# Ledger of designs, part 102: designed miniproteins, single chains, continued (2)

Each design is a single chain, and the fold is of that chain. pLDDT is the mean over its residues in the fold that is shown.

## One batch from the design tools (miniprotein)

Design m7770
Fold by ESMFold2-Fast:
Structure m7770 (fold): chain A 95 residues (1-95)
Amino acid sequence: MREEAIELLRRAIDLLSEAANKSKDPDVQAELTLLLIGAYLTLKTAEKGDFESAAEHARRLAERLRQLSKTVDPDIAKMLEEAAELLERAAELLR
């Protein structure tokens, strides 16, 4: 279960990286880069065994991604919503 959570975090990181690369808006790229850093730190927190903090960070990142998805192009928005769902599922598995 925790190994599955780590794989979900990695998949979310890949989607966020892809969304940042596809975005043409520099402000959106900057926000996505910060969220990518947050996702990477969440992964490192989980790998260190701090599952409670990692779960909380994943939930906060998912909420931020869902808010950002309302303001971006539909193709980018879909990727952000998929990443948010992966982060939410990872948080549940990290209990």
Scores: mean pLDDT 86

Design m7771
Fold by ESMFold2-Fast:
Structure m7771 (fold): chain A 65 residues (1-65)
Amino acid sequence: EIDKAREEVIDFVRELKQHLSREEAARAGLEKFAEISRYLSKKGIKITPEEVRRLLAEIARVLRE
């Protein structure tokens, strides 16, 4: 579930970076992740700091492509 959420955010950022600035795409991706994180938390699924770090690293990597 967390892996799927990460992939959804990365795909969203990859699509948006074609239409928005790097900063705007990053912000939108983080907002999307916050919404998904809130949804997962309501289901009792906790996102670890390691998963957050991985997501941030992947967003940065996609934005550099």
Scores: mean pLDDT 77

Design m7772
Fold by ESMFold2-Fast:
Structure m7772 (fold): chain A 67 residues (1-67)
Amino acid sequence: GDPAELERALAGLRDLLLAAGATEEEANKAIELIKEKRYDEALEILKKYLPEATAKVIVAELKKLLD
């Protein structure tokens, strides 16, 4: 993938989760799960704060950047 695009996407996801009411701990946990390629577990956290369709698109795009 593109490492610079991945870094920007992860930063954007963190900001989005915090804006949606996630705690720093929850946002950091979601980012760590994505970096570990634990996408299903990350999606469970995202779905608490974002519409399910939006969360699925974000996870799919991040998966493409990590592969």
Scores: mean pLDDT 85

Design m7773
Fold by ESMFold2-Fast:
Structure m7773 (fold): chain A 55 residues (1-55)
Amino acid sequence: SAVTERVAMHDLGLSEEQLALARRMIAEGASAAEIARALGISVTQARGLKAALQA
């Protein structure tokens, strides 16, 4: 659910600005690896974040 996914995204320690950057990168077609590199998180975490933000 959107609420559970937002809580999980907060658990990644990301700021609102980092979440906005992630959303922009996803909209631009960025891969999970590109998002992971930009945010300093793992590819697995970036893949989860991408799935959550596209739900």
Scores: mean pLDDT 72

Design m7774
Fold by ESMFold2-Fast:
Structure m7774 (fold): chain A 84 residues (1-84)
Amino acid sequence: MAEAEKYTEEGNKLLEQGKYEEAIEHYQKALELDPDNEEALRNLAIAYAKLNITGEAYDLFAKLGYSVDEAIAEIKKILAQPIP
């Protein structure tokens, strides 16, 4: 739905700005409208990982079909990236 896409796009802008808490709020709204939106799920996981909320990030990557090892590798990769 267009509304879910709009929340995902706003969340993406906030994520790029390093506004992780605000990005999470927008992705959560997108997922209330479209629970299986892969972009919103993935970017929400990235935002949680950036805040070191690794449990939530892990659960979201698992929902996206990541294995335990793949989810852990993605979280480690995200945490190793320089802060924008």
Scores: mean pLDDT 81

Design m7775
Fold by ESMFold2-Fast:
Structure m7775 (fold): chain A 56 residues (1-56)
Amino acid sequence: STHIEATNRLADVLKKLGKEKFKEELIEYLMKEEGLSKEDAEKIANSIVEYAELLA
């Protein structure tokens, strides 16, 4: 499924890049590409990182 497979790939990225750097890049991506506010991007990025950590 798209959700589970994407989250598993994010877990691998977190191991290589480190969760703090990944979160920073994800926040910037969400703001630039998806047009989200910084606060909304931070909320989404934190949720994604937390889910990825559960699988890593």
Scores: mean pLDDT 75

Design m7776
Fold by ESMFold2-Fast:
Structure m7776 (fold): chain A 65 residues (1-65)
Amino acid sequence: MTEEEIREIFKKYDKDGNGYLSKVEAVKALLELGIDLLTAQKIVDEVSENGKVNIDELVKKVLEL
């Protein structure tokens, strides 16, 4: 899966266009990418700050898989 394809899925959940997802939106986006629930939760917990998930950091984590 390319970085562009990953970013397109995340943009679908980024309703405000601010480059951040809620934890719930981030988990849903990761599940849509075919990542299992436990791995998705671990990634979100690792990259989340103040209840928000930065899309650039989330992309980096997915590319490391």
Scores: mean pLDDT 81

Design m7777
Fold by ESMFold2-Fast:
Structure m7777 (fold): chain A 56 residues (1-56)
Amino acid sequence: SDAAAEIISRLTGMSREQARGLLEAARQLGRDVAVQLAVREGGVSREKAERALEEA
């Protein structure tokens, strides 16, 4: 979990706390919704969000 949050943080520029929230959203609401949240709330491109969640 902590390693996954660090990977997302590094790839997207999000804080570790925001990255943990994104991981929990992916687990609870699904990956597609988590990607939409990263784009909408995090200002992250769709490609970066998808790659970060894939590598985490």
Scores: mean pLDDT 80

Design m7778
Fold by ESMFold2-Fast:
Structure m7778 (fold): chain A 67 residues (1-67)
Amino acid sequence: SDQELIAEAARLIKEGIEKKDQKLIDEGLALLREAGVPEELIEEIREAIKKGDTERLDRLITRAALL
């Protein structure tokens, strides 16, 4: 389901941030696209990752899951 893809994307993004692994972050972002998350929201998620704003990242992923 799209919600399962978003949950997996969140896991990969968080693991990528912890490990400083851009490939894991990119894989997570690709799963958000596959789940049909709007590109505008993916861009906001990318900005939150760049700024290290984990609280904003969690809110944006929650918003994506509610689409």
Scores: mean pLDDT 86

Design m7779
Fold by ESMFold2-Fast:
Structure m7779 (fold): chain A 63 residues (1-63)
Amino acid sequence: SLSELSAPVEEIVKQIEELLERASEEAKPELEKLLERAKAEKDPVSAEALLVGAASILAADRS
């Protein structure tokens, strides 16, 4: 069960979902791919790198 407390990956997935809701239609497919990868990720550090990537895509989308 993912309810074990020290699951930063689960928290990161929620943050990427929040970014996806704020994204334009053009950015959504890219963010959805990152979300899928984050859900499959086992390592919190790697998951955090995916979150940084998602935030970068959203920032570029606002240009």
Scores: mean pLDDT 73

Design m7780
Fold by ESMFold2-Fast:
Structure m7780 (fold): chain A 89 residues (1-89)
Amino acid sequence: GAELEALLRRAEEAIEEGRIEEALRLLGEALDLAERIADPDARRAALERVLELAKRVLEVAETRDEILRAIGLILRAIGALEDLRLEEA
């Protein structure tokens, strides 16, 4: 949906502007929405986009809290992608 695409765009802008705490919050919200997508192909694309942006946050994160939160999002997105792979098998 449009709301997920808007969250992902806002997260990318927040990363580019160094607003890391906002980016982490937006990515958490985007991940929650991505996990609820009924269409498997759309869900995979959304989860892959969240994973990509969470990795970008990890590259620019300066505090232990930011690093751990970014790792948490990465692990959650990877887990959701693996669950999706198993569901489609």
Scores: mean pLDDT 88

Design m7782
Fold by ESMFold2-Fast:
Structure m7782 (fold): chain A 70 residues (1-70)
Amino acid sequence: MMSKEEVIEKAKELMKEGKDEEAAKLLAEYAQRVNAPEPSAEARREATELFLQGKYNQAFALLLIDSLKK
């Protein structure tokens, strides 16, 4: 079983290969398996700043990481 850090690292590697959809699916699948709760308001605010910078995958990863840490 992969740790959350391993999942995040693998997702980043997929993004480097241009496989953004696969990276997003991997993170979402892991969050679903661990029944991750909804991200905090603070994480959503930080993710919004990343979205404004065009860093969509990083924003999505931030939200899922926050969920996984609860």
Scores: mean pLDDT 73

Design m7783
Fold by ESMFold2-Fast:
Structure m7783 (fold): chain A 71 residues (1-71)
Amino acid sequence: SELEELEKRYEKALANAKTPIDKLRIKIMYLSLKYLLERDKLTPEERAAFEKKLQSEIDKLVKEIKDLREK
Protein backbone atom coordinates (compact mmCIF):
# COMPACT_ATOMS: atom_id res chain seq x y z
CA SER A 1 0.00 0.00 0.00
CA GLU A 2 2.84 2.44 0.79
CA LEU A 3 4.56 1.36 -2.44
CA GLU A 4 1.29 1.88 -4.41
CA GLU A 5 0.92 5.40 -2.94
CA LEU A 6 4.55 6.15 -3.85
CA GLU A 7 3.96 4.93 -7.45
CA LYS A 8 0.84 7.14 -7.80
CA ARG A 9 2.70 10.16 -6.41
CA TYR A 10 5.62 9.51 -8.77
CA GLU A 11 3.37 9.23 -11.86
CA LYS A 12 1.55 12.48 -10.95
CA ALA A 13 4.81 14.36 -10.26
CA LEU A 14 6.42 13.09 -13.48
CA ALA A 15 3.35 14.14 -15.54
CA ASN A 16 3.64 17.69 -14.11
CA ALA A 17 7.44 17.98 -14.62
CA LYS A 18 8.43 20.56 -17.27
CA THR A 19 12.25 20.29 -17.39
CA PRO A 20 14.76 17.41 -17.66
CA ILE A 21 16.21 18.46 -14.29
CA ASP A 22 12.77 18.29 -12.59
CA LYS A 23 12.18 14.82 -14.10
CA LEU A 24 15.59 13.60 -12.86
CA ARG A 25 14.97 15.04 -9.35
CA ILE A 26 11.56 13.32 -9.21
CA LYS A 27 13.06 10.00 -10.40
CA ILE A 28 15.91 10.17 -7.85
CA MET A 29 13.44 10.94 -5.03
CA TYR A 30 11.18 8.05 -6.15
CA LEU A 31 14.08 5.56 -6.37
CA SER A 32 15.43 6.65 -2.96
CA LEU A 33 12.03 6.24 -1.24
CA LYS A 34 11.39 2.93 -3.03
CA TYR A 35 14.80 1.67 -1.82
CA LEU A 36 13.97 2.65 1.78
CA LEU A 37 10.62 0.80 1.60
CA GLU A 38 12.00 -2.37 -0.07
CA ARG A 39 15.60 -2.54 1.26
CA ASP A 40 14.90 -5.31 3.81
CA LYS A 41 13.40 -7.51 1.03
CA LEU A 42 16.45 -7.22 -1.27
CA THR A 43 19.47 -9.52 -1.50
CA PRO A 44 22.98 -7.94 -1.21
CA GLU A 45 23.34 -8.29 -5.01
CA GLU A 46 19.98 -6.56 -5.62
CA ARG A 47 20.95 -3.77 -3.20
CA ALA A 48 24.26 -3.24 -5.06
CA ALA A 49 22.40 -3.14 -8.41
CA PHE A 50 19.87 -0.64 -7.01
CA GLU A 51 22.61 1.60 -5.56
CA LYS A 52 24.40 1.56 -8.94
CA LYS A 53 21.14 2.51 -10.71
CA LEU A 54 20.50 5.35 -8.23
CA GLN A 55 24.07 6.64 -8.65
CA SER A 56 23.63 6.62 -12.46
CA GLU A 57 20.53 8.87 -12.14
CA ILE A 58 22.40 11.20 -9.73
CA ASP A 59 25.27 11.42 -12.25
CA LYS A 60 22.75 12.41 -14.97
CA LEU A 61 21.33 15.16 -12.72
CA VAL A 62 24.83 16.50 -11.94
CA LYS A 63 25.60 16.61 -15.69
CA GLU A 64 22.33 18.48 -16.47
CA ILE A 65 23.00 21.05 -13.70
CA LYS A 66 26.59 21.50 -14.95
CA ASP A 67 25.37 21.96 -18.55
CA LEU A 68 22.95 24.71 -17.41
CA ARG A 69 25.69 26.41 -15.34
CA GLU A 70 28.04 26.51 -18.35
CA LYS A 71 25.37 28.23 -20.52
Scores: mean pLDDT 80

Design m7784
Fold by ESMFold2-Fast:
Structure m7784 (fold): chain A 64 residues (1-64)
Amino acid sequence: SEKAKIERQRRMIEIGIENNQKLIDSASKRTTPRSEEFKKQLEDSRELLEKQLEELKKKIEELD
């Protein structure tokens, strides 16, 4: 049960990372100063999501 809950959280974060990447890709197609600022903010958010994903992976490993 606990492992299943953490696995669901992992899937949600993975979806968040995929959506974040799509937004970065979209922003990269426009070379305006505003799109570059937005892209940087998205890249910062992605780093936080990837850190959260690694923490959840560690918790899953601990439950095995």
Scores: mean pLDDT 81

Design m7785
Fold by ESMFold2-Fast:
Structure m7785 (fold): chain A 82 residues (1-82)
Amino acid sequence: SAEEVEEAMRELYSAEGGLVLGLTFKAPKEKLEEHVERLERAIARVEALRPNMSPRKQATADRQLAAARRLLAEARELLERE
C-alpha cells in the first residue's frame, strides 16, 4: 500500500541517518554492525515494495537506494579492516 511505501521510505532515511551518525562519531564496532543490519533490512524492504510504487516514487527510491548502498559499502569496508 501507499502507507507501507511511505513507512519503508521513512525507515530507509532513518537507518541511513543512524549509520552516518555512528560513523561520524566513531561508535563502537558492535553498534556500527547494528546500524549496518538495520540499513540492510531497510534497503530490502524498499526494494521489495518498489514494483508497487508510482514512477515518481520509484525514481526517489532509486536515488535513495543508491546513496544507501554506497554508505553500506563504506561502512562494511571500515568494519572489515579490523
Scores: mean pLDDT 88

Design m7786
Fold by ESMFold2-Fast:
Structure m7786 (fold): chain A 90 residues (1-90)
Amino acid sequence: MKEIAKKLAEEALKDGKIALELAKKAETIAEAIAAALRAIGARFMAEKALELAKKYGASEEVIEKAEEGIKLAEEALKEAKEKLKELGAK
């Protein structure tokens, strides 16, 4: 479980970074939706990583990575939502 928490935190952080980059580069409604869905998935993984890390006593480093993953995923989702708003206002 500690090892699973670490792996989920690492994958969530990676996915969150990709989602944020995709959201910033989105030029179409479809691209913005894809970025939002990836951000939602990354947030879910990061939240599960944090839950498992706290429950099974993972290292502080794993907890920090999970928290960073949540923060990045939330930022990516916000960026994607703003992009959808801009593209929908056309």
Scores: mean pLDDT 84

Design m7787
Fold by ESMFold2-Fast:
Structure m7787 (fold): chain A 64 residues (1-64)
Amino acid sequence: SRSAREEQARNLEAELRKLQKHYDELVIKLAEDKSASNETEAKILQEKQNEIGELQARLEAVKR
């Protein structure tokens, strides 16, 4: 139903906001810890960006 689709869109938007916040916190933490190599840090950040991209794609599909 339209209502169910709208609720799914709201849930995906909420998850996207949470994931973006976690990404921002992770960027700060990795910069402060200085324990990871540049390659390891780049991989972790890229994996989170991929997750954000997947949620954005799902949100667009639900809205359309």
Scores: mean pLDDT 77

Design m7788
Fold by ESMFold2-Fast:
Structure m7788 (fold): chain A 69 residues (1-69)
Amino acid sequence: LIDDLSSPDPATRYAAARALGALGDPAAIEPLLRVLREDPDPQVRLAAGNALVAIGGEAAREGIELALA
């Protein structure tokens, strides 16, 4: 799943971001923040943002704020 966030296929990255959000694994926070900042596909970035909100926590919030600054 985390490795799938680096897939060349945006559909695979989108599915991975959604699955990581559903799992709630805090290990996914840093990879999802990287996708939110750097992914060329706006739908994949939206999925990463939604996953970070689903995982929750102050670390996810602070990372989102830093990535968007």
Scores: mean pLDDT 75

Design m7789
Fold by ESMFold2-Fast:
Structure m7789 (fold): chain A 66 residues (1-66)
Amino acid sequence: MARVEELVKQAEEALRNGDVEKARELIEQLKQLGLEAAQSGDTEMARYIAEQVRDLEKKLKELEKK
């Protein structure tokens, strides 16, 4: 759990700094953790991660608009 929360925090910080590439890397790591949680039967954690990823991707898309 702490690892997921730390990655979310780092992704939010990257987005705040306008670091699109760093935010994308962190979101990718979160997606991998979500897949691992689903494979381990931790469906609640997988869903939580998916919701965090969705919010972060929305913010990332706003930064990428021209």
Scores: mean pLDDT 81

Design m7790
Fold by ESMFold2-Fast:
Formats: C-alpha cells, structure tokens, sequence
Structure m7790 (fold): chain A 57 residues (1-57)
C-alpha cells in the first residue's frame, strides 16, 4: 500500500541523513529519482520535501 511504501521511504531517508547529512541525502535521492525517470526539477523538489519532513520529526 502507499502508506507502507511511504513508511519504508521515510526509514530509508532517515538512514541516509544519519550517514550523509541532509544536504547529501537530498542530492542522493534526487539522482535516484532522476534515474527512475522523474524530471530533474520534480525529483529535486520531492527529495527536498521528504528530507525536510523526516528532519522536522
């Protein structure tokens, strides 16, 4: 389900932030999303939103 997928994504993002820091985690996620076919600007926006949400909690 979408909720389970989002939970997994949040957990993975938290681990990336712990290892790389939020700036590097955003860059990593942006590249992964672009490799999956997401347009560059949209990928950057999504990566920023997810990282910001995880950091805020």
Amino acid sequence: SMEELLERLREATAQLIAQLGPAAARQYLTRELVDLGVPEEEAARLAEEIVAEVVAE
Scores: mean pLDDT 81

Design m7791
Fold by ESMFold2-Fast:
Structure m7791 (fold): chain A 107 residues (1-107)
Amino acid sequence: GEELLERAKELLGEAERAFEEGRYEEASRLASQARRLAEQAYRQGNVRALPVMVGATGLRGLSHRKLGDEKGVRDASRQLRRLSRLAKRAGLDLLARTAEELARKFE
């Protein structure tokens, strides 16, 4: 629900700060936590969680790229393609395009 989404947004903000500070392993960990909470909110019917899921997955991909973790970058790309399809089904065409563009950037 909304409580999960708000917590996911807080964690995503922490992940963004860690990334800006060059703490890429911590940024990846925090983004993964944000993604899990947003996914729980989405499963409870909160479609507003999709942008957070895209943002968190994108940040994980960027963090893995900075760490030289090619598997992590490819995993993020695959997850972003799945999120693009979910966003399109939800009528969020701009978000779907954003997720697809991020996926292409990663692979």
Scores: mean pLDDT 89

Design m7792
Fold by ESMFold2-Fast:
Structure m7792 (fold): chain A 59 residues (1-59)
Amino acid sequence: SALEEAARELAERYARGEIDFDELLQRARETAKELGVEFSELLRLIGEYLRELAPERLR
């Protein structure tokens, strides 16, 4: 789904160090608005992907 694709893409960019945490949150807010989903739902999915890709960055 578009939501899952967006969450994965944002998590991957953050895990690679392409965006910092502040940019991750800003982009997540914009993406949630564009997709018409709750920000908290998108953040939950991003967190799930980050657990797999970069668990240390969730500290």
Scores: mean pLDDT 80

Design m7794
Fold by ESMFold2-Fast:
Structure m7794 (fold): chain A 93 residues (1-93)
Amino acid sequence: MKVEISEPVVLPGAGTALLGVRVLNEKGEIVDSAIVMVDADGRAAVLSLNPGRFEVRVERVGPDRYRVTVKLLDENGNVLAESEPVEVRLPRR
């Protein structure tokens, strides 16, 4: 099982970025998905049918740069898979 983050879509006027998240099985089929929104304060929100399945970590790595990692969790909170980190640039508000 794999967790992939899409290329971030930055919305400069809103001070936010949108990240598509896909969960792939061993055959490369999408079995779950989410949209993660990251704001200029380093906060994240998850839009999904199963939001509790996704843990989002946002780390500030520069004045306008954030590193985002997404973990897929089971029903007991155990990590099943983790994405590669993705860097997001957000203009300062």
Scores: mean pLDDT 81

Design m7795
Fold by ESMFold2-Fast:
Structure m7795 (fold): chain A 71 residues (1-71)
Amino acid sequence: MAAEEERRRREAAWKNGDAQGRGLARAVFGVDGRVVGVEVGEKTTTLTIETPLGRFTATIDRTTGEVTVER
């Protein structure tokens, strides 16, 4: 049961991460982005996003919704 829940959570995190990453690339850099990595921590989700301006990392606090973008 736990393994099934972990797989489902990872899939949901990837779908949410893809949408959030594309939105962040557009909002922060004004360009379309592609999410190439999603890492789910206990309280944070870390996205690796490729854009025409280069690769950047966004860390989202799932408790507060705070987003930190690093380039």
Scores: mean pLDDT 71

Design m7796
Fold by ESMFold2-Fast:
Parts: structure tokens; sequence; C-alpha cells
Structure m7796 (fold): chain A 115 residues (1-115)
């Protein structure tokens, strides 16, 4: 059901997407992509603590998921936790040094911390 969840997510139907990602996790609890996408859907709802929880689970299952590190950084940034955001953006860049989104997010987080 991951593909149906992704379609619902793209349509902005985050509650329905969450249900499909939860079904994918029930079928395969080791599917790090389902955990990652579940975190993304909660992030889009502004539920940053839940987003963090599920992104952390995705990273536990796949420590090379640089996008989950980037998204953890964004979730901490949205909470005003700029030091934690910086740490996760730096981890994303260690795994993918050419990730322009993480580089720009890192610079913005550093600027916020300095102000």
Amino acid sequence: MLEEGLKLYAEGKYEEAIEKFEEAIEENPEDYKAWHNLGGAYFQQGKYEKAIEYYEKAIELNPEDYQAYHNLGLAYFQQGKYEEAIEYFEKALELNPENELSRRALELAKKKLAE
C-alpha cells in the first residue's frame, strides 16, 4: 500500500496517506521507506514530534537515508531547535555532500542560531 499512500500524499490527503503508510508498516515493519513517508505526512500536518519519531525509526532501519536526516533537520528547525537542526543537516551532507537543499537549510539554521 506504499504506492497508494504516496499518491494520497502528493494530493495533500495526509490523513489518508498516513493510513496507507501504517498498512505498509503492518505488512512489513522493516520497510524504512514507509516509516520515512509516515514521518513526512506528519510533518506536513505540522506534527513535528511524531515526524521526528518516525524519521528516527527510518534511520534506525537504514542509516544511509540522507533524506531522513535532512527531514529530521527540517522538523527540528520548525520547532526552533536550530542546534539539533544543524547536526542533522550536517549528517545529511556527510552522506550526500551535493545535496543543495541540506546545504541551504544548514546555512539558514546557522543564521537563525547567530541571531
Scores: mean pLDDT 89

Design m7797
Fold by ESMFold2-Fast:
Structure m7797 (fold): chain A 68 residues (1-68)
Amino acid sequence: AMEEAIRLLREAGDEDGARALEIAYKNNQPEIALLVAATHYVSAKSRGDEERAEAYRRAMDLIAKELA
């Protein structure tokens, strides 16, 4: 569920990312939530932040499942 993706980011220490996903979800914009997660995933991978990259990847999977 989308709320699981939000909690996953909070548990990984990314409160700003979690808040962005929560706003997109409450506004019924799951495509924007997916874009936000994907953008942060690419940024984390580019920085070598594997822990946050994995959290964003898992969040993307959860959001994509909500869209399917």
Scores: mean pLDDT 79

Design m7798
Fold by ESMFold2-Fast:
Parts: sequence; structure tokens; C-alpha cells
Structure m7798 (fold): chain A 91 residues (1-91)
Amino acid sequence: SKEKLLEFVEEMLKMVDEGASPREVADKALRYAKEHPELRFELETLAGIAYMVEAIADRMVEEAGIDPETAEKWARELVKKALEEFKEYLK
């Protein structure tokens, strides 16, 4: 179970490194949660974090006038940090 969750976290980290948005990472985590109901809590939690980060980035653009590219970069970096911390916890 932990081993499989670690594999999914590593795959999601690879997606972020390849330029995936937090929404794309969240959608992938939810797909994994459907395929592995025993990991649903952890995967839905990761998806929730990624969706929240994306929502904050959208608000940075809309309310604070931050450049969209800058907000997207910040969001991807924050999701990556969360995934890296979770990966270290699973080792």
C-alpha cells in the first residue's frame, strides 16, 4: 500500500517536472483514487491540496494583478514541495 502510494507520488512529481498544472496533478490523483480505493483518503487529500493551490494562483491573477505565468510557476513549485515532503514521509 505505502509502496504503491510512493509510486503514484513519484509519477505526480514527474508530471510537475514536465510542466503539468496543479489541476492536472489533482485530476491524476483522483483517477488513482478510483483505481485504488484503499489509498483514496491520501490521494483525495493530495488532489484537494493541488486544487486549493490552483485556486489561490487564479486569485493572485484576478485580485492581485499578478502575471499569470508567475502565478502558475508559484503554484507548480508549491505542489512539487508538497509532493516531495509527502514522498520523504513515505520512505
Scores: mean pLDDT 86

Design m7800
Fold by ESMFold2-Fast:
Structure m7800 (fold): chain A 69 residues (1-69)
Amino acid sequence: KAEEYLERGKRSFELALEFAKQGNLEAALELLDLSIKYYEEAIRLGDEKIQKEARELKERVEKLKKEIE
């Protein structure tokens, strides 16, 4: 269910931010990758509204990941 993947992506992203705040950048990067995968699944299964939101959120996660790497 696309909405479930969208929510899982958001939760993985929030957890990544928590680990980044703690200085655990390796765990943060792994969770950012997991968030991206969930958003990709939401794009694959979702309607136009979910696809648009997931694409925008995926772009934000990818930009943050590049800044941390």
Scores: mean pLDDT 86

Design m7801
Fold by ESMFold2-Fast:
Structure m7801 (fold): chain A 74 residues (1-74)
Amino acid sequence: MAEAEARGAAAMERLLAFYEEAARLTDPEEVARLARALGFDPVVAEAIAAEMAGSGSPQAARDGLVAGTHRAGA
C-alpha cells in the first residue's frame, strides 16, 4: 500500500504544479506542452489545450468549468 500512497501523493503534487503553472499561461499549446512534460497523457493534454483555446484563457476556462458544473442546464 505504500507504493500506491506515494504514487497518489506524487500525482497530487504534479496536478497542483500543473494548475499553478497553467494559470500563468495564455497559450493553449504551452499548456499542452506543460501537461505532457508533467507526465499527462497526450490525449488529456490536447483536450486541455482545446478547452482553453475555446475559453480564451486558462483562468477563464477553470472558472467557467467550476461555474458550469454548479449551474449546468441554465
Scores: mean pLDDT 61

Design m7802
Fold by ESMFold2-Fast:
Structure m7802 (fold): chain A 99 residues (1-99)
Amino acid sequence: MFEREVELAPGESVRFDFKLKKGKYKLTLEVLEGEAEVWIFYSVGNKLKRVIHTGVLRAGEKKEIEIELEEDGTLSVIVSNTGLDGKPAKVKLKLEKLE
């Protein structure tokens, strides 16, 4: 459904907001270079329903996260280069709907 590579300078973050229908989704995160952490928020209107944090992921690490949306809502994904290693990060993000 959605796929993008992002390049983040040390301390930089990017946010993606997805308006999604009820259903099961898979978010795939792959760190190609550097280190990054990812925060995922599922909200319905003004109510926060779920928060997921990956912790710090390093180059070569891949994380797959299944997320079930019980109601139509917003999935917010924040990808951050913490800047702690002083290096740029490159992250591949893919969001797909499961059957």
Scores: mean pLDDT 86

Design m7804
Fold by ESMFold2-Fast:
Structure m7804 (fold): chain A 86 residues (1-86)
Amino acid sequence: MEELRRRAEELLREAAEALAAGDYERALELAREALRLAREAGDLALEARALALQALAARGLGDEEEAAKYEAEAREIVREAQARRA
């Protein structure tokens, strides 16, 4: 579990750097892999972050419909995580 979480965090960092550089395709690719590892680790916070980065990357590519889907998924995960802590 810890190795999956560490790798997901590294991929999210790289995705954020790719976004800052305007490399939206690279950012989307990295965020998708981070999402896969976050789901495997069961880490809702990492899942939400990966989905949020995918939304930003999709918007950068002009894919507003895909961006909206990722944003909606991220909001659901955040709500789920907050509900579990309540």
Scores: mean pLDDT 85

Design m7805
Fold by ESMFold2-Fast:
Structure m7805 (fold): chain A 74 residues (1-74)
Amino acid sequence: MLSDEEIMKKLLEEFGKKLKEAVENNASEEELQKLVDELREKAREAGLSDEQVEFLTGLAEHEVKVAVEEKKKA
């Protein structure tokens, strides 16, 4: 459990950094969705369960949605 939790935390932190950089570079919503797809692939490669992969990518999709909505307010 702890090992999987550490993997998930690391992947989410790396995703967050990439998302921030992409948003700052005015990336399209399609480009932001590609980051979610990359996260899903990395999570599967790391040996996470399907349930953990869907949980992690669900969080990532929520972060993309928040970033897109915040950009619309600016």
Scores: mean pLDDT 80

Design m7806
Fold by ESMFold2-Fast:
Structure m7806 (fold): chain A 90 residues (1-90)
Amino acid sequence: MDALLVSVPGVDPEGASLFVKKAKELLPQAKVIPVDHETFVVVGDFKDLDEAAKKLENITLRSPNAKVEVLKKLTGVSEEEAIEEARKLS
């Protein structure tokens, strides 16, 4: 599968929940996995990984300091491998 490693620096718990909800709405086929309080893995089979990343980065959270950033795009990985990679970037 493909994976997007996502950071939302400065997100509060409500903003983190809102990010997960909006990410699932934008990418219904994807699984969103919180790795820590501001780091997420979005896994799925994406037709266009760059387009999926842009959709996530365009998510607007109500916290003015919370910006969605895609740190890394991975292809041909397992869910476990993507989570381990995200932990190394945290």
Scores: mean pLDDT 80

